# Designed miniproteins, single chains, continued (2): the designs that were tried, part 22

Each design is a single chain, and the fold is of that chain. pLDDT is the mean over its residues in the fold that is shown.

## One batch from the design tools (miniprotein)

Design m4737
Fold by ESMFold2-Fast:
Structure m4737 (fold): chain A 94 residues (1-94)
Amino acid sequence: MHDGNQVLRPNELLKELLSEVGLTSETYTLGEILLAFIDYVIKKKLYDPDDANIVNVSDTLLGEILGVDSVDLRDLDELADLLMKQATPVPVFN
């Protein structure tokens, strides 16, 4: 199933993160949520200084949302799975 077009309704924790990057919509695609994740990482300077593919989310709102201490940006499938657990799929009737 091609998840790139799935419309998602974020939970309250994910809405808080989205508001931190200026996003206030009720629904988003998975791609929009992934871009918001990257914007949040840049804004909060969460990149590991020794490896730019590693994001340290320990003791952050993002770490609370994902339930992990760090994220490897080379494993986008794991990141997508973690983010989808924080949102409810919305049916598209087109």
Scores: mean pLDDT 77

Design m4738
Fold by ESMFold2-Fast:
Structure m4738 (fold): chain A 89 residues (1-89)
Amino acid sequence: SFEEELDRILEESKKEALENPEEVDKEEVEKKKKELLELLRRTAPEEVIKLVEEKLEEAEKFGEELGTNQPVYLFVTRAKEFLEELTSA
C-alpha cells in the first residue's frame, strides 16, 4: 500500500542517517520540501497529503534528535521520486 511504502521510505531514511550521519545544505532541504508539497497539492487527495506531512514531521523530529537534516532530505527526495513514479507512468 501507499502508506506501507512511505513507512519504508521513512525507516530507510532514518537508518541511513544513523549509519552515515551527514549535514545537508539547509537551502537544498527547503527546496526539496517545497517541491514535494507542491507536487502533493497538485496530484494527491487530502488524505495522502496529510499522511506524507505526518511522515515528514517524523523525519524532522528524528533529524532534530540526531542533530542533522539528513533524514528530512532523504525522506523528501525519495517520497517525491515515489510519487512521480505513480503519476508519470
Scores: mean pLDDT 81

Design m4739
Fold by ESMFold2-Fast:
Structure m4739 (fold): chain A 92 residues (1-92)
Amino acid sequence: MLSQEEFDEEVERALATISLAVAYNAAKKKNADPKLIELIERLLDATTGSLEEMKRVFREAAKELGVEVPEDASLLEITRAVVRAIDKKIEE
């Protein structure tokens, strides 16, 4: 069995990957801004790295999207904030 720490890391990674894949498909279907699609691709690439790298890249993306994320936010909270901002941009 995975350790609790390894399990939590893989769960957060899986949830981030699924959420971003959904956003990516929506962006492609709606012919969203190429820069937004590139941002989603960068976030998907980050899901293959460490949890620390994912948090860093996702926080950078949140800032680029104009979204404030608390310093103590979990990766899941950061992911939800980023995906929500992406969805809003797709609807524009």
Scores: mean pLDDT 80

Design m4740
Fold by ESMFold2-Fast:
Order: C-alpha cells, then structure tokens, then sequence
Structure m4740 (fold): chain A 76 residues (1-76)
C-alpha cells in the first residue's frame, strides 16, 4: 500500500513503551523478547536508510510477534 504520510517514528516510540510494559506485566519468554527487539532494531535501521516499505513490514512483524508472545504468556 502507498502512504503519503509516515507516522512511523511516533507509532514506533509508542510501541516500544507498550513492549516495555508487557515485559513488566507478563511472563514473556526470553526468545520472544529477543525476536521483538531484533525486529525493532531492524525496522529502525531500515527507516534511517530510507527503506520505508521494509521499515513498515518489520514494524508490523514486530507488532505481530508481540501479540503472539502475549497470547503465549496468557496460556501459561
């Protein structure tokens, strides 16, 4: 999809805050935490390199990974 306005930096900061809160409140696995942190780092690098499409894909993947991690933690 084509986007004329990129809100990525603001949503990215909000997502990092949500992720930190989830780590505090829920028993997330070390593997899930490491995967999400890697995706966040790769998304930021892609954004800084001007690869906006890749940055958005990685950010969406990080959001999905966090949702899955939360679902796993709740089933424990």
Amino acid sequence: MTTLKLVFPEEFDEFKEIFEQAKKELPLSEKDIATIEKLINEAEKAYKAGDLEKAKELFETAQLALDIAIQRAKKS
Scores: mean pLDDT 76

Design m4741
Fold by ESMFold2-Fast:
Structure m4741 (fold): chain A 81 residues (1-81)
Amino acid sequence: MKELTVTVVSETEVDVVSNVPFSDPEALKERLLEVEGVESVEIVDDTHLRVRVKNRTVVGDVALAAARYEGFDSIIVTSSL
């Protein structure tokens, strides 16, 4: 099962984590940068991207964009706030 977890870690920071390596982290980074309200994307490793957003309303669009690009079986959106 391929699972994506999108965690809100602050008002402007989201962790995008996969339980399996992303097929192309650089291409996924470029796709997420196209999302309105995404300010930056950092590739932490092949399973983890850190995304800076304008505000928390962008989180759903980030999760949807990642899901559409990579094809996940499940998506979890959670908050550590």
Scores: mean pLDDT 81

Design m4742
Fold by ESMFold2-Fast:
Structure m4742 (fold): chain A 62 residues (1-62)
Amino acid sequence: MPTNLDLIKVSLEAEKKIKENPSLTRQEVIDLITERLKELGADEETAKQMAEQIALTIFSRE
């Protein structure tokens, strides 16, 4: 399971990617976060659920 620090780092990396490429869709951001969370040891289903919540939080600020 990713740690809270891992989740913060993944969120910051995603926000940086959006800033560098503002044309990224929410789904593309979710996919990027999902793959990153899987690298950190999350299973596919957990990674997708967490990625959707992180993306929702990021896009709710914009």
Scores: mean pLDDT 78

Design m4743
Fold by ESMFold2-Fast:
Structure m4743 (fold): chain A 97 residues (1-97)
Amino acid sequence: MENLKREIEKAEKEKKKADTEISLYEHQVEQLRAAVDELRAQYEKAKSENPELGEKLREQVDRAEAALQTAESHLQNAKKKRDEYDKKIEELRKKLE
């Protein structure tokens, strides 16, 4: 019984860590989405009037979109880890009955 309680405590600590990472990545995703939207607006405005500036802005949009996809991937992975710890906690609690 004591060993099961310790394993639950460890899993709960790992879940709390994952919840913190989720909050951090959610904030990063929101900031990156805003940056992408702003760069896209600048690109649309520049692409016809200044092709050279438009090309540079297109590259910046591409890089910002890649960064957003990476952040979304990290968020998804953090959510999967949280769900794995939730499942482990449930299984351990069932053994305490």
Scores: mean pLDDT 85

Design m4744
Fold by ESMFold2-Fast:
Order: C-alpha cells, then structure tokens, then sequence
Structure m4744 (fold): chain A 72 residues (1-72)
C-alpha cells in the first residue's frame, strides 16, 4: 500500500489547518501531553516495524481528528 503523498499531506493540512490550530490553542497542558504521548506511541510502533509509513500517517491523522473532536 502506498504511503500518503506530499500532495495528499498538503491538501489535508490546508483543509484542517484552522481546525487543528484552534483545537491546539484550546487544549490544556494535560491534553497536549496526552496528544504527545499518543503521537510518541505511533512513532515507537513505526520504529519497531509494527506499522508501515502509510499506517503510521493514518494513525497520526486519526489522533489529531480525535483531539479536535474532544476540544470542540
């Protein structure tokens, strides 16, 4: 399975830029730490060979989407 292309990443960032920045600004320190811990878990799983680059990218997107939904 092909990883996300640079074009797909750019399109996603442009579409969700305002939403992600607003959510991050509304986060408490504890919520930011939780976000970082989840991102670190994905990085660790990728380093262990448990995830492909594309799978890791999908997990990162999912984590950000969940963070946005929690903050509102």
Amino acid sequence: VKPLTDEEVEAYEKEHREEYFEAYRKMTEAERQELQARLQQVADRYERGELTLGQAGGEVIRIYDEAVKRVG
Scores: mean pLDDT 71

Design m4745
Fold by ESMFold2-Fast:
Structure m4745 (fold): chain A 64 residues (1-64)
Amino acid sequence: SDAAAQEQALVDEAMAAVSQAGPTLREKLKALREVLARYSDQLPEEVLQAAGERVVSKILQEEA
C-alpha cells in the first residue's frame, strides 16, 4: 500500500539522520523528532506514529 511505502521511506530517512546524530540516546531521539516534525503536515498521523515506533525500537535494539 502507499502508506506502507511512505512508512518505509520515513523509517529509512529517520535512520539515516539517527546514524549521523551524536552517540547518546538523547541526540538520536532528537534527530528522529526533527525528521518526524518535517513531515508532520505531509504524512498521515498513523504513518508518523508507526515509523517513529519502528525507529525507536531499532535504536533500543542497538543497546541490547
Scores: mean pLDDT 83

Design m4746
Fold by ESMFold2-Fast:
Structure m4746 (fold): chain A 82 residues (1-82)
Amino acid sequence: MEKFVEKLVKKFEAFYEELKADPSLSKEQQERKIAERVAGILQMVKLTSDEETYELVLKALEKWAKEKNLELALQVIKQIKA
């Protein structure tokens, strides 16, 4: 479901902007919160959707995390793929 994946990535972008706007959060805390949400969403999509949708979500989040240089999120995605 292409619209679902697009909306999901946009929600992650909005969440990341919200985290960056919070002066109480360090960069490390921001990256940790993103990584936790990535793990949770991938687990939920794997349980509730088909293989095709899961692969599309996984690729989209990996691409987004790489574009934003989110090292912790990329580590989590790598562990989930293993």
Scores: mean pLDDT 83

Design m4747
Fold by ESMFold2-Fast:
Structure m4747 (fold): chain A 85 residues (1-85)
Amino acid sequence: SDAEKAIEIAKKTLEEVKKAKTGEEARELVIQGADEIAKATNDEKIKEAANMARLSLENNEKVSKEGAIAAAENLLKEIEKIAKE
């Protein structure tokens, strides 16, 4: 399903973000993952969650690795919540 695919991408993104060497690398990985999630689904709520995560990070040039991890974790949790309902 679209939701399962989005969850898979979100989990992969979180794993890669945790391995990032810098906050900038981590930020770029979340932006890329969010864009991929938005393109992988026709679920409007999942698209909205992914687009909001992407825009938030694009508007914040100073993101720590910890901040990027938190953003990726929050996106995964939101998608899992949407998928349950």
Scores: mean pLDDT 87

Design m4748
Fold by ESMFold2-Fast:
Structure m4748 (fold): chain A 64 residues (1-64)
Amino acid sequence: SMEDMIERALEEFSKILPEEEVEKLRKLMEEMAADPSLTGTQILARGLAEASEILLKKEIEKRK
């Protein structure tokens, strides 16, 4: 189900992101899940993109 996909994605994000960032992603994905025009795949793709952006920003900060 869409909820199971979101839960699994958030569990994986929790391994690499702080709890505060995971909670922000949870809220984003839950808000997207309320939109009937969006598929579970689109919601998952957006969550992955946001998580990747957070990781990239942290890596850039480390290099400065």
Scores: mean pLDDT 80

Design m4749
Fold by ESMFold2-Fast:
Structure m4749 (fold): chain A 102 residues (1-102)
Amino acid sequence: MEFVEEVVAALEADPASAEYAREFRKAFEEAKKEYEKAMELGKKDERVKASADALMESLLRAVRERGEEAIASVEAAKELTEAVKAATEKLKTLVKNAEKAL
């Protein structure tokens, strides 16, 4: 998950993608926190593991949906830095991997 933070930071640095990158980061961090809490509880109870799996699915969906929004915003921009282009390619890979994990 560290490279998601790196990708989002690069997108936040560019005015054309900064707003969508911030929305993506917020949704991702919120889903990640809930997933991590459920995983800690699930180690003691198999029934809690089902809730952790549902939260993981929610995290993967958030990565896919918000990632697609961020990619579309960046691709609509007329001027892009090399860092934003590289970050967008990493984000496309992340979205594709999230779809495969769903």
Scores: mean pLDDT 65

Design m4750
Fold by ESMFold2-Fast:
Structure m4750 (fold): chain A 68 residues (1-68)
Amino acid sequence: AINPSAFNAALRYLARNVSPPFASVEALLAALKTDPALRARAVEALANLLGQPPSAVEARLNEELAKL
């Protein structure tokens, strides 16, 4: 399973380091919920940052998006 603290740290990193940067993790998650192409790219980036398979990251990200 993906460590929740590591996942949250990776989301904060991604929000700050995309171009243009997102103002917050919530802003990033809102964008990911409505943009499947951005979501696919975020899954690849998070998988690379966390050293986890894309399928595991996608499942975890979808859990966070469902909470919005």
Scores: mean pLDDT 83

Design m4751
Fold by ESMFold2-Fast:
Structure m4751 (fold): chain A 68 residues (1-68)
Amino acid sequence: SLLDPDPEQAIKDAEEAYKKALEAFKQGNFVEGTNYSVAAALLYVAAGKPELARKVIRESQKAYDEAK
């Protein structure tokens, strides 16, 4: 399908989104951090890596709580 994600590209996009999420939380940008963490998790799911999506959610929640 023309709309099917490339799993390799989706993983790279997820890694970039996750890095941006952690940086946003460190800066106190909770809305932006949450948006990037959700984007990273969804990209990992699309890439067939649900275990990495769960890790991103867990680590992002921890970063959010620690920055608050």
Scores: mean pLDDT 82

Design m4752
Fold by ESMFold2-Fast:
Order: C-alpha cells, then structure tokens, then sequence
Structure m4752 (fold): chain A 65 residues (1-65)
C-alpha cells in the first residue's frame, strides 16, 4: 500500500542518513556529520506528515465504502 511504501522509504532514508553520518564522523568531518543529521531529521519530519496524510486518505476511502 502507499502507506507501507512511504513508511519503508522513511525508515530506509533514516537508516542511510545515520550510516552516512557515522562514516563522516569516522573521517573527522564532524560539522558535515552534524549538518547531515539535522537535514535528515528535517526530511523525516516532512515524510512523517506525508505518511499521516496518506493514512487519513485511506481511512476516508474505507469510511465511504
């Protein structure tokens, strides 16, 4: 479902962001790692709002059926 697809994409995005931040920290790019973490959290927040909208859309479809 669209909800499951967005949830999987969100979890994958968060996991990839965390792994890239760890790589940057290992290389000594602390500021770049911090910026990546902050950017990842902003994108995750946007995706969570999209997920909530899709859940409401599916709930409405179920109520009209």
Amino acid sequence: SDVDDIENELNDFRSKGAEEAKKLLTKGYEEQAKNLIEDTEREVSGMEKMLESERKKQELKQKVA
Scores: mean pLDDT 82

Design m4753
Fold by ESMFold2-Fast:
Structure m4753 (fold): chain A 73 residues (1-73)
Amino acid sequence: SLEEELRKIIEQAREDAELLREAVMERYGLTGLTPAEALQLLLQEADARGLSLEEAVARRDELIEERRRREEA
């Protein structure tokens, strides 16, 4: 049913958001951030580099790794 399909999409989006949060936490070594705060961090990096949100999400691993290197430098 449409209801079951929507439920699956919402569930997947929630899981994807949690995975993104955990990936950001792991790479940056930050704890206690919500998924919204983690997304805000990525948006700030994207804005600083002139990237769109969609491009930032597609390149999230590269952006996280680049920021980690910058912080370690």
Scores: mean pLDDT 61

Design m4754
Fold by ESMFold2-Fast:
Structure m4754 (fold): chain A 83 residues (1-83)
Amino acid sequence: ERVRTFTTTTLTPDGVPVTEVNTLKVTEEDVLEYSLKNTTTGQTRSGVVKDGEVVYSSGYPLPPGQTASIEEQLLKLYELVKR
């Protein structure tokens, strides 16, 4: 089982930094569980990646455009971890 934690910071249109703590956990050969915590709002988002795709996600909604960026980043990380 592999666990990785890292922090991402994005700027809102108003220039306010939003910091998220990301936790990635590989529980099975083809399963990656992820958790995000928005440190500004205290809200959380979680999900599961299987066979290179996001099959489950729950929690706070992401602003327009951020969902695709996070999904792409998670898929790239999943590929690196699955090796």
Scores: mean pLDDT 62

Design m4755
Fold by ESMFold2-Fast:
Order: C-alpha cells, then structure tokens, then sequence
Structure m4755 (fold): chain A 84 residues (1-84)
C-alpha cells in the first residue's frame, strides 16, 4: 500500500539500469544522451535526495562534454552520500 515506496524502488532500479547502459555505450549519440538526461532529470525532480540519480546525471553530462554540469551534479551527489 505504499505506492510511493514501491515507485521509488522501481525508479531506483531504472536508474541502475540507465547507469549500466551508459557504461556499456562506447560512443552514444547526442540524441541518446539528451533522451537519458530528460529521463534522469524527471527522476531527480521526483527524488531530489537520491544521490544515485545525480551521479547518473553527472555521468550523462560528462559524456555530452558538459563538464561544468557534470561536476555540479557530482558534488550534489557527494553531499547527499555524506548524509548517509
């Protein structure tokens, strides 16, 4: 009956799946990376305290060559991890 908790577990599994996909892509297209950003940003808005989502966003922005954004999200993820 905790739909919120079940949804969080599903979204966490999706984040792990996307991180795995990112690591397996040797040369992802800009369109593929932009689609991943949209999905991960949606999850980050829903779960702003999930360090794993911010780590995934950092990874995608790094692949896009947007290193400033990648660093910003990585620092946010680190701060969230420090709270755990």
Amino acid sequence: MSDEQLQKEIDDALVRMWISVLKSMPEPSKEELEQLVKELERLAKRYPKSAEIWEALSEVYKKLGEFDKAEKYLELAKKLREEE
Scores: mean pLDDT 74

Design m4756
Fold by ESMFold2-Fast:
Structure m4756 (fold): chain A 61 residues (1-61)
Amino acid sequence: MSKKELIDELYELGLEAKELGDYDLSGEAMQIATDLGNGKISQEEAKKKAEELKKRIEELK
């Protein structure tokens, strides 16, 4: 997965969390995307965080 694809995925996860009513989880996803875009975190760290976010979003359904 490219850095851009991972950032796009994190924004999509943030939007999904917001639609499910979890604004804190949405904010967390957006922050991870921003940190990845700014080089504050690695792609590997962001990918692990994205997988964790996916599990948390699935639990909201």
Scores: mean pLDDT 82

Design m4757
Fold by ESMFold2-Fast:
Formats: C-alpha cells, sequence, structure tokens
Structure m4757 (fold): chain A 55 residues (1-55)
C-alpha cells in the first residue's frame, strides 16, 4: 500500500541518516545525537503529513 511505502521510505531515510552521521569524523557523539534527533523529527513530520493526506 501507499502507507507501507511511506513507512518503508521513512525507515530507509533514518538508516541513511544514521550512516551519514556515523561516517562524519568531524562530529562528536553528542553532535551526532543532536543532529539525528533534529533531522529524524523532520522526517517523521513529513511522513505524518503524507499519511494524513491519504485520508
Amino acid sequence: SVEDQIQQQLALQNQALAAELAADASLTPEQRKAQFMARNAELQAQADAQLAALK
């Protein structure tokens, strides 16, 4: 379903984000956590908006 596609895309985006931040040697662990939390919240909001639009 479209809902399943949105959820799968969100999961892949979160995995890619975690990998990107882990690969950035310039970031401290605290900076990685802060960046992940902020960008994850944005991705969650986008997914929620897409799911709401399907009603």
Scores: mean pLDDT 84

Design m4758
Fold by ESMFold2-Fast:
Structure m4758 (fold): chain A 112 residues (1-112)
Amino acid sequence: MEEAVERLKERIRENTSDEELERQQLEAVDEVYAALQIAVQLGLISEEEAIEILENLSLDLEEQRAVRQELIDRIAEYLAKQSGFSLELAREIVESLVAMQLAIKKLIEKRK
């Protein structure tokens, strides 16, 4: 998965001239990656399926955000079903897990 993410980020950097749009696209890719890691850890998708999703992910910001939302919804539905949580609570948990994964990544980057 990391290699597929890095290839996608390189494509964004090469094809996006607007710095603000590039930043938003890179952030959306990081959020998709975090959601895919959670889905793989829960056994909802295989690592091979996650790589295929990343390799086929559009460079369009709106499409990236749509994929992120679909992944969060799938994970939330699974957690609600398994834990007896409401779908709303499960969604908040998934959003928090994604945010925490991104915060850890930013913390690691500050150490470089």
Scores: mean pLDDT 82

Design m4759
Fold by ESMFold2-Fast:
Structure m4759 (fold): chain A 58 residues (1-58)
Amino acid sequence: MASDEELREAAEEYGKLLSEVQPEEDEKKIIEAAYKAIKEEGDKGLEQAKGLIDQMKS
């Protein structure tokens, strides 16, 4: 099971990338929404978020 620290790291990184395409939204709100979504899905959410982060960075 992923640690809360890992979930928060993924949410922060993913949320920051999302805020680049939604600059009118509060970055903190985007990060919080990402954290809730990742936490709700657990390990699957974390893996999907990491995959999306890698895709967005490439």
Scores: mean pLDDT 76

Design m4760
Fold by ESMFold2-Fast:
Formats: C-alpha cells, sequence, structure tokens
Structure m4760 (fold): chain A 74 residues (1-74)
C-alpha cells in the first residue's frame, strides 16, 4: 500500500504531540470544510508544533506546510 499525504501529515503531527482536537482541525482543513481564516490559524498552529518538536524555524515550517496543502488541494 501507499500512504496518502494526509495520512503522513497526521502521523507526523501525532508523533510531534498534537492533541486530538488539533488532529480534528487538520482533517476538516484537508476536507475543505474550513474558511480561509480558519486555514491560516491551522497552518500557524501546525508550524508551531513542528518547529517545537523538530527544531525547525516556524517560517520554514509554514512554507513547507503551505506547499504540501497546495499539492493536496490539486
Amino acid sequence: HHMTLEDQLIALLKAAGASDEEIEKVRKFLRGEMTEEERDEVIDRLAQILAERYGIDPETAREKLRKLIEELKS
């Protein structure tokens, strides 16, 4: 089998210590159930989680997340 980008992102966030509530927001984001304002909030929060856990600059994490999400929306 091949893992989807959604599955990979969720697994990464769970490993980084994201809460169930945060994971639910990510799933809604990926389903297109969020406004642009809500999407910006989710991206910022995910960037913070990844930056704290993996020592990545928050701006860099945010850029990588935006690119990944743009690919998922296509």
Scores: mean pLDDT 73

Design m4761
Fold by ESMFold2-Fast:
Parts: structure tokens; sequence; C-alpha cells
Structure m4761 (fold): chain A 100 residues (1-100)
């Protein structure tokens, strides 16, 4: 269970890195799809091994990457600034909570 949870969280980080790369290219659709897939994997990891610090650290990394993706899309004019700021603030706040 713990090993499986760790593997799922590693996959979630990999998907979130791919998501960021698409955001940096202005592909908001691929960014959103990979963001969603990453979230599903993190949810499954938490279900398999609740309160796992490795999974928690991976989730924090995923939220930091999401914040970077939203900033990239806003900078490219692919997302409205006020909406991007809300998503960035929420993601950075969640990452900080997980790193505490």
Amino acid sequence: SREEANELSDQAVELSQQSLAYAQQGDSSKFASLDSASGILLSAAHFLDPDNPYVRAAEAEVYRLYAQGYKALEKLGKMEPAQAQKFVDAAERRAAELEA
C-alpha cells in the first residue's frame, strides 16, 4: 500500500511537470487535462496510505507546479489575470500548508 501510494505520487508529479510544459506553450487544454489526471493520482495515493509524508511532499510539489502553470498562462494571455491570481493564490496556499 505505501509503495503503491509512493509510485502514484511520483506519477502525479511527472504529469504535473508535463502540465507545466504545456502551460508554458499556451496549451491550456492539455494543462487542465494533465492537472486533473495528477489530482486523481494524488487522491488515490492518499486513499492507499493516509497521512503518508512522501505523498504529502509530492502533493505540495504538484501545487507549486500548478501555480507556475497558471502564471505562465496569464503571462501568455491565455487566462484572465484575476482568475489566474485566484488559482495561483489557492495553489500556493495549499502547497504551504502541505510543507508545514
Scores: mean pLDDT 88

Design m4762
Fold by ESMFold2-Fast:
Structure m4762 (fold): chain A 80 residues (1-80)
Amino acid sequence: SLLEALDKAIEAAKNGDFEKAREYLVEAMRLAFEEVPEEYLPKVIGLIISAVGALFSKDYEAAIRDLEELKRLVEEALKR
């Protein structure tokens, strides 16, 4: 699920594992198009792009903040 992919990306980022964090973010992008309502997609995609940018700059703290905000937004979007 998208939430599981985000949890794994957060864990990888906390461990400084760029390759694993990037791998899980690619999967999260794919799952966002499948699981997230259209109205939330622009903000979800924006936060994924922001987190990817932070990872490329080795700013793991910024990447973790973006991913944790993204997880909260996704949890809100998926509430029934």
Scores: mean pLDDT 81

Design m4763
Fold by ESMFold2-Fast:
Structure m4763 (fold): chain A 75 residues (1-75)
Amino acid sequence: SPLDELIAELRRRHPDLQGEIEVVRGMAEMYRRGLLSPEEALKVGEWAASLIPDPERRQLLIEMTRRAIEVVEEE
């Protein structure tokens, strides 16, 4: 699926963020199943990003979260 392809690419590019990427994947799957609102999906990604000490990497994870939501909405 487009989501699986995105997650595989993110894991390859950012091996140091594998745990956070797995949270994004889980959130996106729950969003796709209608278990989360768009606002709740964003909050999960923002929470995961809050665990990253580096501001640049935090922003990157927020962007990954938005991209995952976008990919789900395009399905």
Scores: mean pLDDT 82

Design m4764
Fold by ESMFold2-Fast:
Structure m4764 (fold): chain A 66 residues (1-66)
Amino acid sequence: MITEEIFERLKLMLKTYHPDPELAERIIKYIEENREEVEKGGAEALKKVPGVSDEEAELIATSLGL
């Protein structure tokens, strides 16, 4: 389950360290709008975000505890 604390940490990491700020915002928005889909699908759900690589999707899913 994605907790608010885990998601806030991910948002901070993406905003601070992600090389593409527009892609970081797309990822954050997708998770906010599709939280249940991301919780059930993990990396496969995140791969649906335009510009997200397979490696990035796996890293984000792992960071969310999925």
Scores: mean pLDDT 82

Design m4765
Fold by ESMFold2-Fast:
Structure m4765 (fold): chain A 85 residues (1-85)
Amino acid sequence: SMEDLEKAVEYAEKAIEYAKEGNAEKALEYVLKAGEYLVRALGLEGEIQEGLALIYIGVGEVIGDKAGGIEKAAELLREFAESHL
């Protein structure tokens, strides 16, 4: 659980770095990884895990925007994960 939260923070930080570089593709890869580890850390069930991962990743922002939207989603995900460490 704690290790999964640490991984979520790590991948969210990488997503923020790539987003700041304007690399939307890599930023998306890492925000998705961060969301996956956050969902694992929370111990949620399948369909609920998928729904919450999409919400925490900020799919609406990620799909509807480029690097800037992904950066904001990754920052929020990092803050949420850190608040549970």
Scores: mean pLDDT 71

Design m4766
Fold by ESMFold2-Fast:
Structure m4766 (fold): chain A 72 residues (1-72)
Amino acid sequence: MEEERKRAYAEELAAYGKAVTEEAKKSTPEQAFELANELFRLARESDPFAQPAIAAEANATVDAYLALKAAE
């Protein structure tokens, strides 16, 4: 029961992270950089159980930032 609640919480945070990553891909480099910082802040403040999923999405947002900056 408690494990199911932790899993649901982690899934909600992962879904939010995915939405932020998708927004970053459609944004300017400056906006993508801000979104990456927001996800890293969220990962730091989240339960250790959920941190790996959010950190993965934060890294994906950094990749989006670098791709946007390279394309200019």
Scores: mean pLDDT 78

Design m4767
Fold by ESMFold2-Fast:
Structure m4767 (fold): chain A 85 residues (1-85)
Amino acid sequence: DEKKEKFKKKLLEILSKLDSGVSKEADERVITSMLNSPNFKEELELRLETLKNIIENGKSNPKISEEQLKVLEELKKLLEEILKE
């Protein structure tokens, strides 16, 4: 599925901005497992709600940079886009 591959590639790109020490191969394995999970939609919805809370709390946290918030907003938009389909 070309759409799933595009999502996986974009998610890996966003994650690389958040966590420069994480293995790309490990991230790809986790993402592939998630996409093929029978509970994928429910897991994605839970992650999206968690991410929304992190962004909201992050706006009041002086230790979270504007660049980090921008990356988290990119991730949020990507998850929302996938859930609309």
Scores: mean pLDDT 69

Design m4768
Fold by ESMFold2-Fast:
Structure m4768 (fold): chain A 114 residues (1-114)
Amino acid sequence: SEKIEKLKKILELLDKKEEYNIGTILNEMLRLGLISEEEREQLKKDLLETLEEIFKDKEKAKKLTEILLSDVKTEEAIKKLQKELKISEEEARELIENFLLSLKQAVELQLEKL
């Protein structure tokens, strides 16, 4: 039940994507004791793997992971993604939303395996 409560709180924090970048959300989860450092590292690995699958470019995936995991506001992450990928603001927002959805699905899978 304790772990289930933590996972539910994580899903609530992931809904704050309009205000906080993924990195800031993960730091907040760690600060609140909702995840361990080991769980945070696993989420980072899952994100990197997902980006490698999408872009088929390991160096690009590493750069994107760094941007997404930076402790910044969502608008700053969007601007960095636009510069790195040469995409529109709308496309950058969609990328962040898709990666947050992937994180939510990973958390839900952890819930199902308990």
Scores: mean pLDDT 74

Design m4769
Fold by ESMFold2-Fast:
Structure m4769 (fold): chain A 102 residues (1-102)
Amino acid sequence: GGYEEAARGGAEAMRGLREGDDERGRAGALRMGEAARAGAVGAAGGAAEVLAEGLARGMWGTAEGGAHGLVQGAEAGIEGAKGAIAAFSRDPAGAAALEAGR
């Protein structure tokens, strides 16, 4: 799925940055961006695209703090995404959409 491919790309980009392999880092980032774009090519994909874009930008911004900062930033991003999913599930409209999908 698109999120699995994005996660693989993100892991590859992080490893490239940690090891100073600029080519590997770029390839991973490109893969993550392409997977996010592919996942967004549907009516239901808009929110996923925004989240993926925000996570990618946050991870690259954290790269200024070095590889250790990037890992901590990615962990914070994952926890933020979990919080967003939980908040969406608590929203009446989100809860209704989940119930309708049963």
Scores: mean pLDDT 54

Design m4770
Fold by ESMFold2-Fast:
Structure m4770 (fold): chain A 100 residues (1-100)
Amino acid sequence: SQLTDMIRQSLNLNRQGRRAIRNGDMQQMRGVARQSRDIYQQIYDLAVQNNMPQSVIGSIRNMIRQLDVMVQGKMSRDRMGHSFDIHIQTQQSIITNIQS
């Protein structure tokens, strides 16, 4: 599905972002955060158009906000790593449940 494909794309980007932080490549991390933010914006637009629950819409909006803070350089490295780890874990769980 379109939603599943977007989640897979954002998962791959978040994995790249986590790797960039581990390698100290903050330029790559910011580039990945921008791309992930754009995909989450598309997911947000789809969620709103399909009248998804407000809790789901709120979660997506919060993910966008966290990525914007990363892009702006206003988040600590440890918090950025934790944020990417949470995003990856959440997206992996969703994909596993869809494929099961």
Scores: mean pLDDT 78

Design m4771
Fold by ESMFold2-Fast:
Structure m4771 (fold): chain A 68 residues (1-68)
Amino acid sequence: IKKAAEEIAKALTTQKTEEEMQKAIQEIVEKYKLTPEQAQEAIREGAAKAAKDPNASELGKKFGEAVS
């Protein structure tokens, strides 16, 4: 979960479109074989980390705010 959340945070800071972020998140969930509950936890933790990153993309920051 924690490693997946870190990769999600990175995706939220680097991807510029919602579609790219959603695809990256799904790929991370599949990579770590997360259950739906674990995926939601990783997304929330990753979004919280992305929201605190001053270098996060504008879209990534808005996504972090929406799910935090």
Scores: mean pLDDT 69

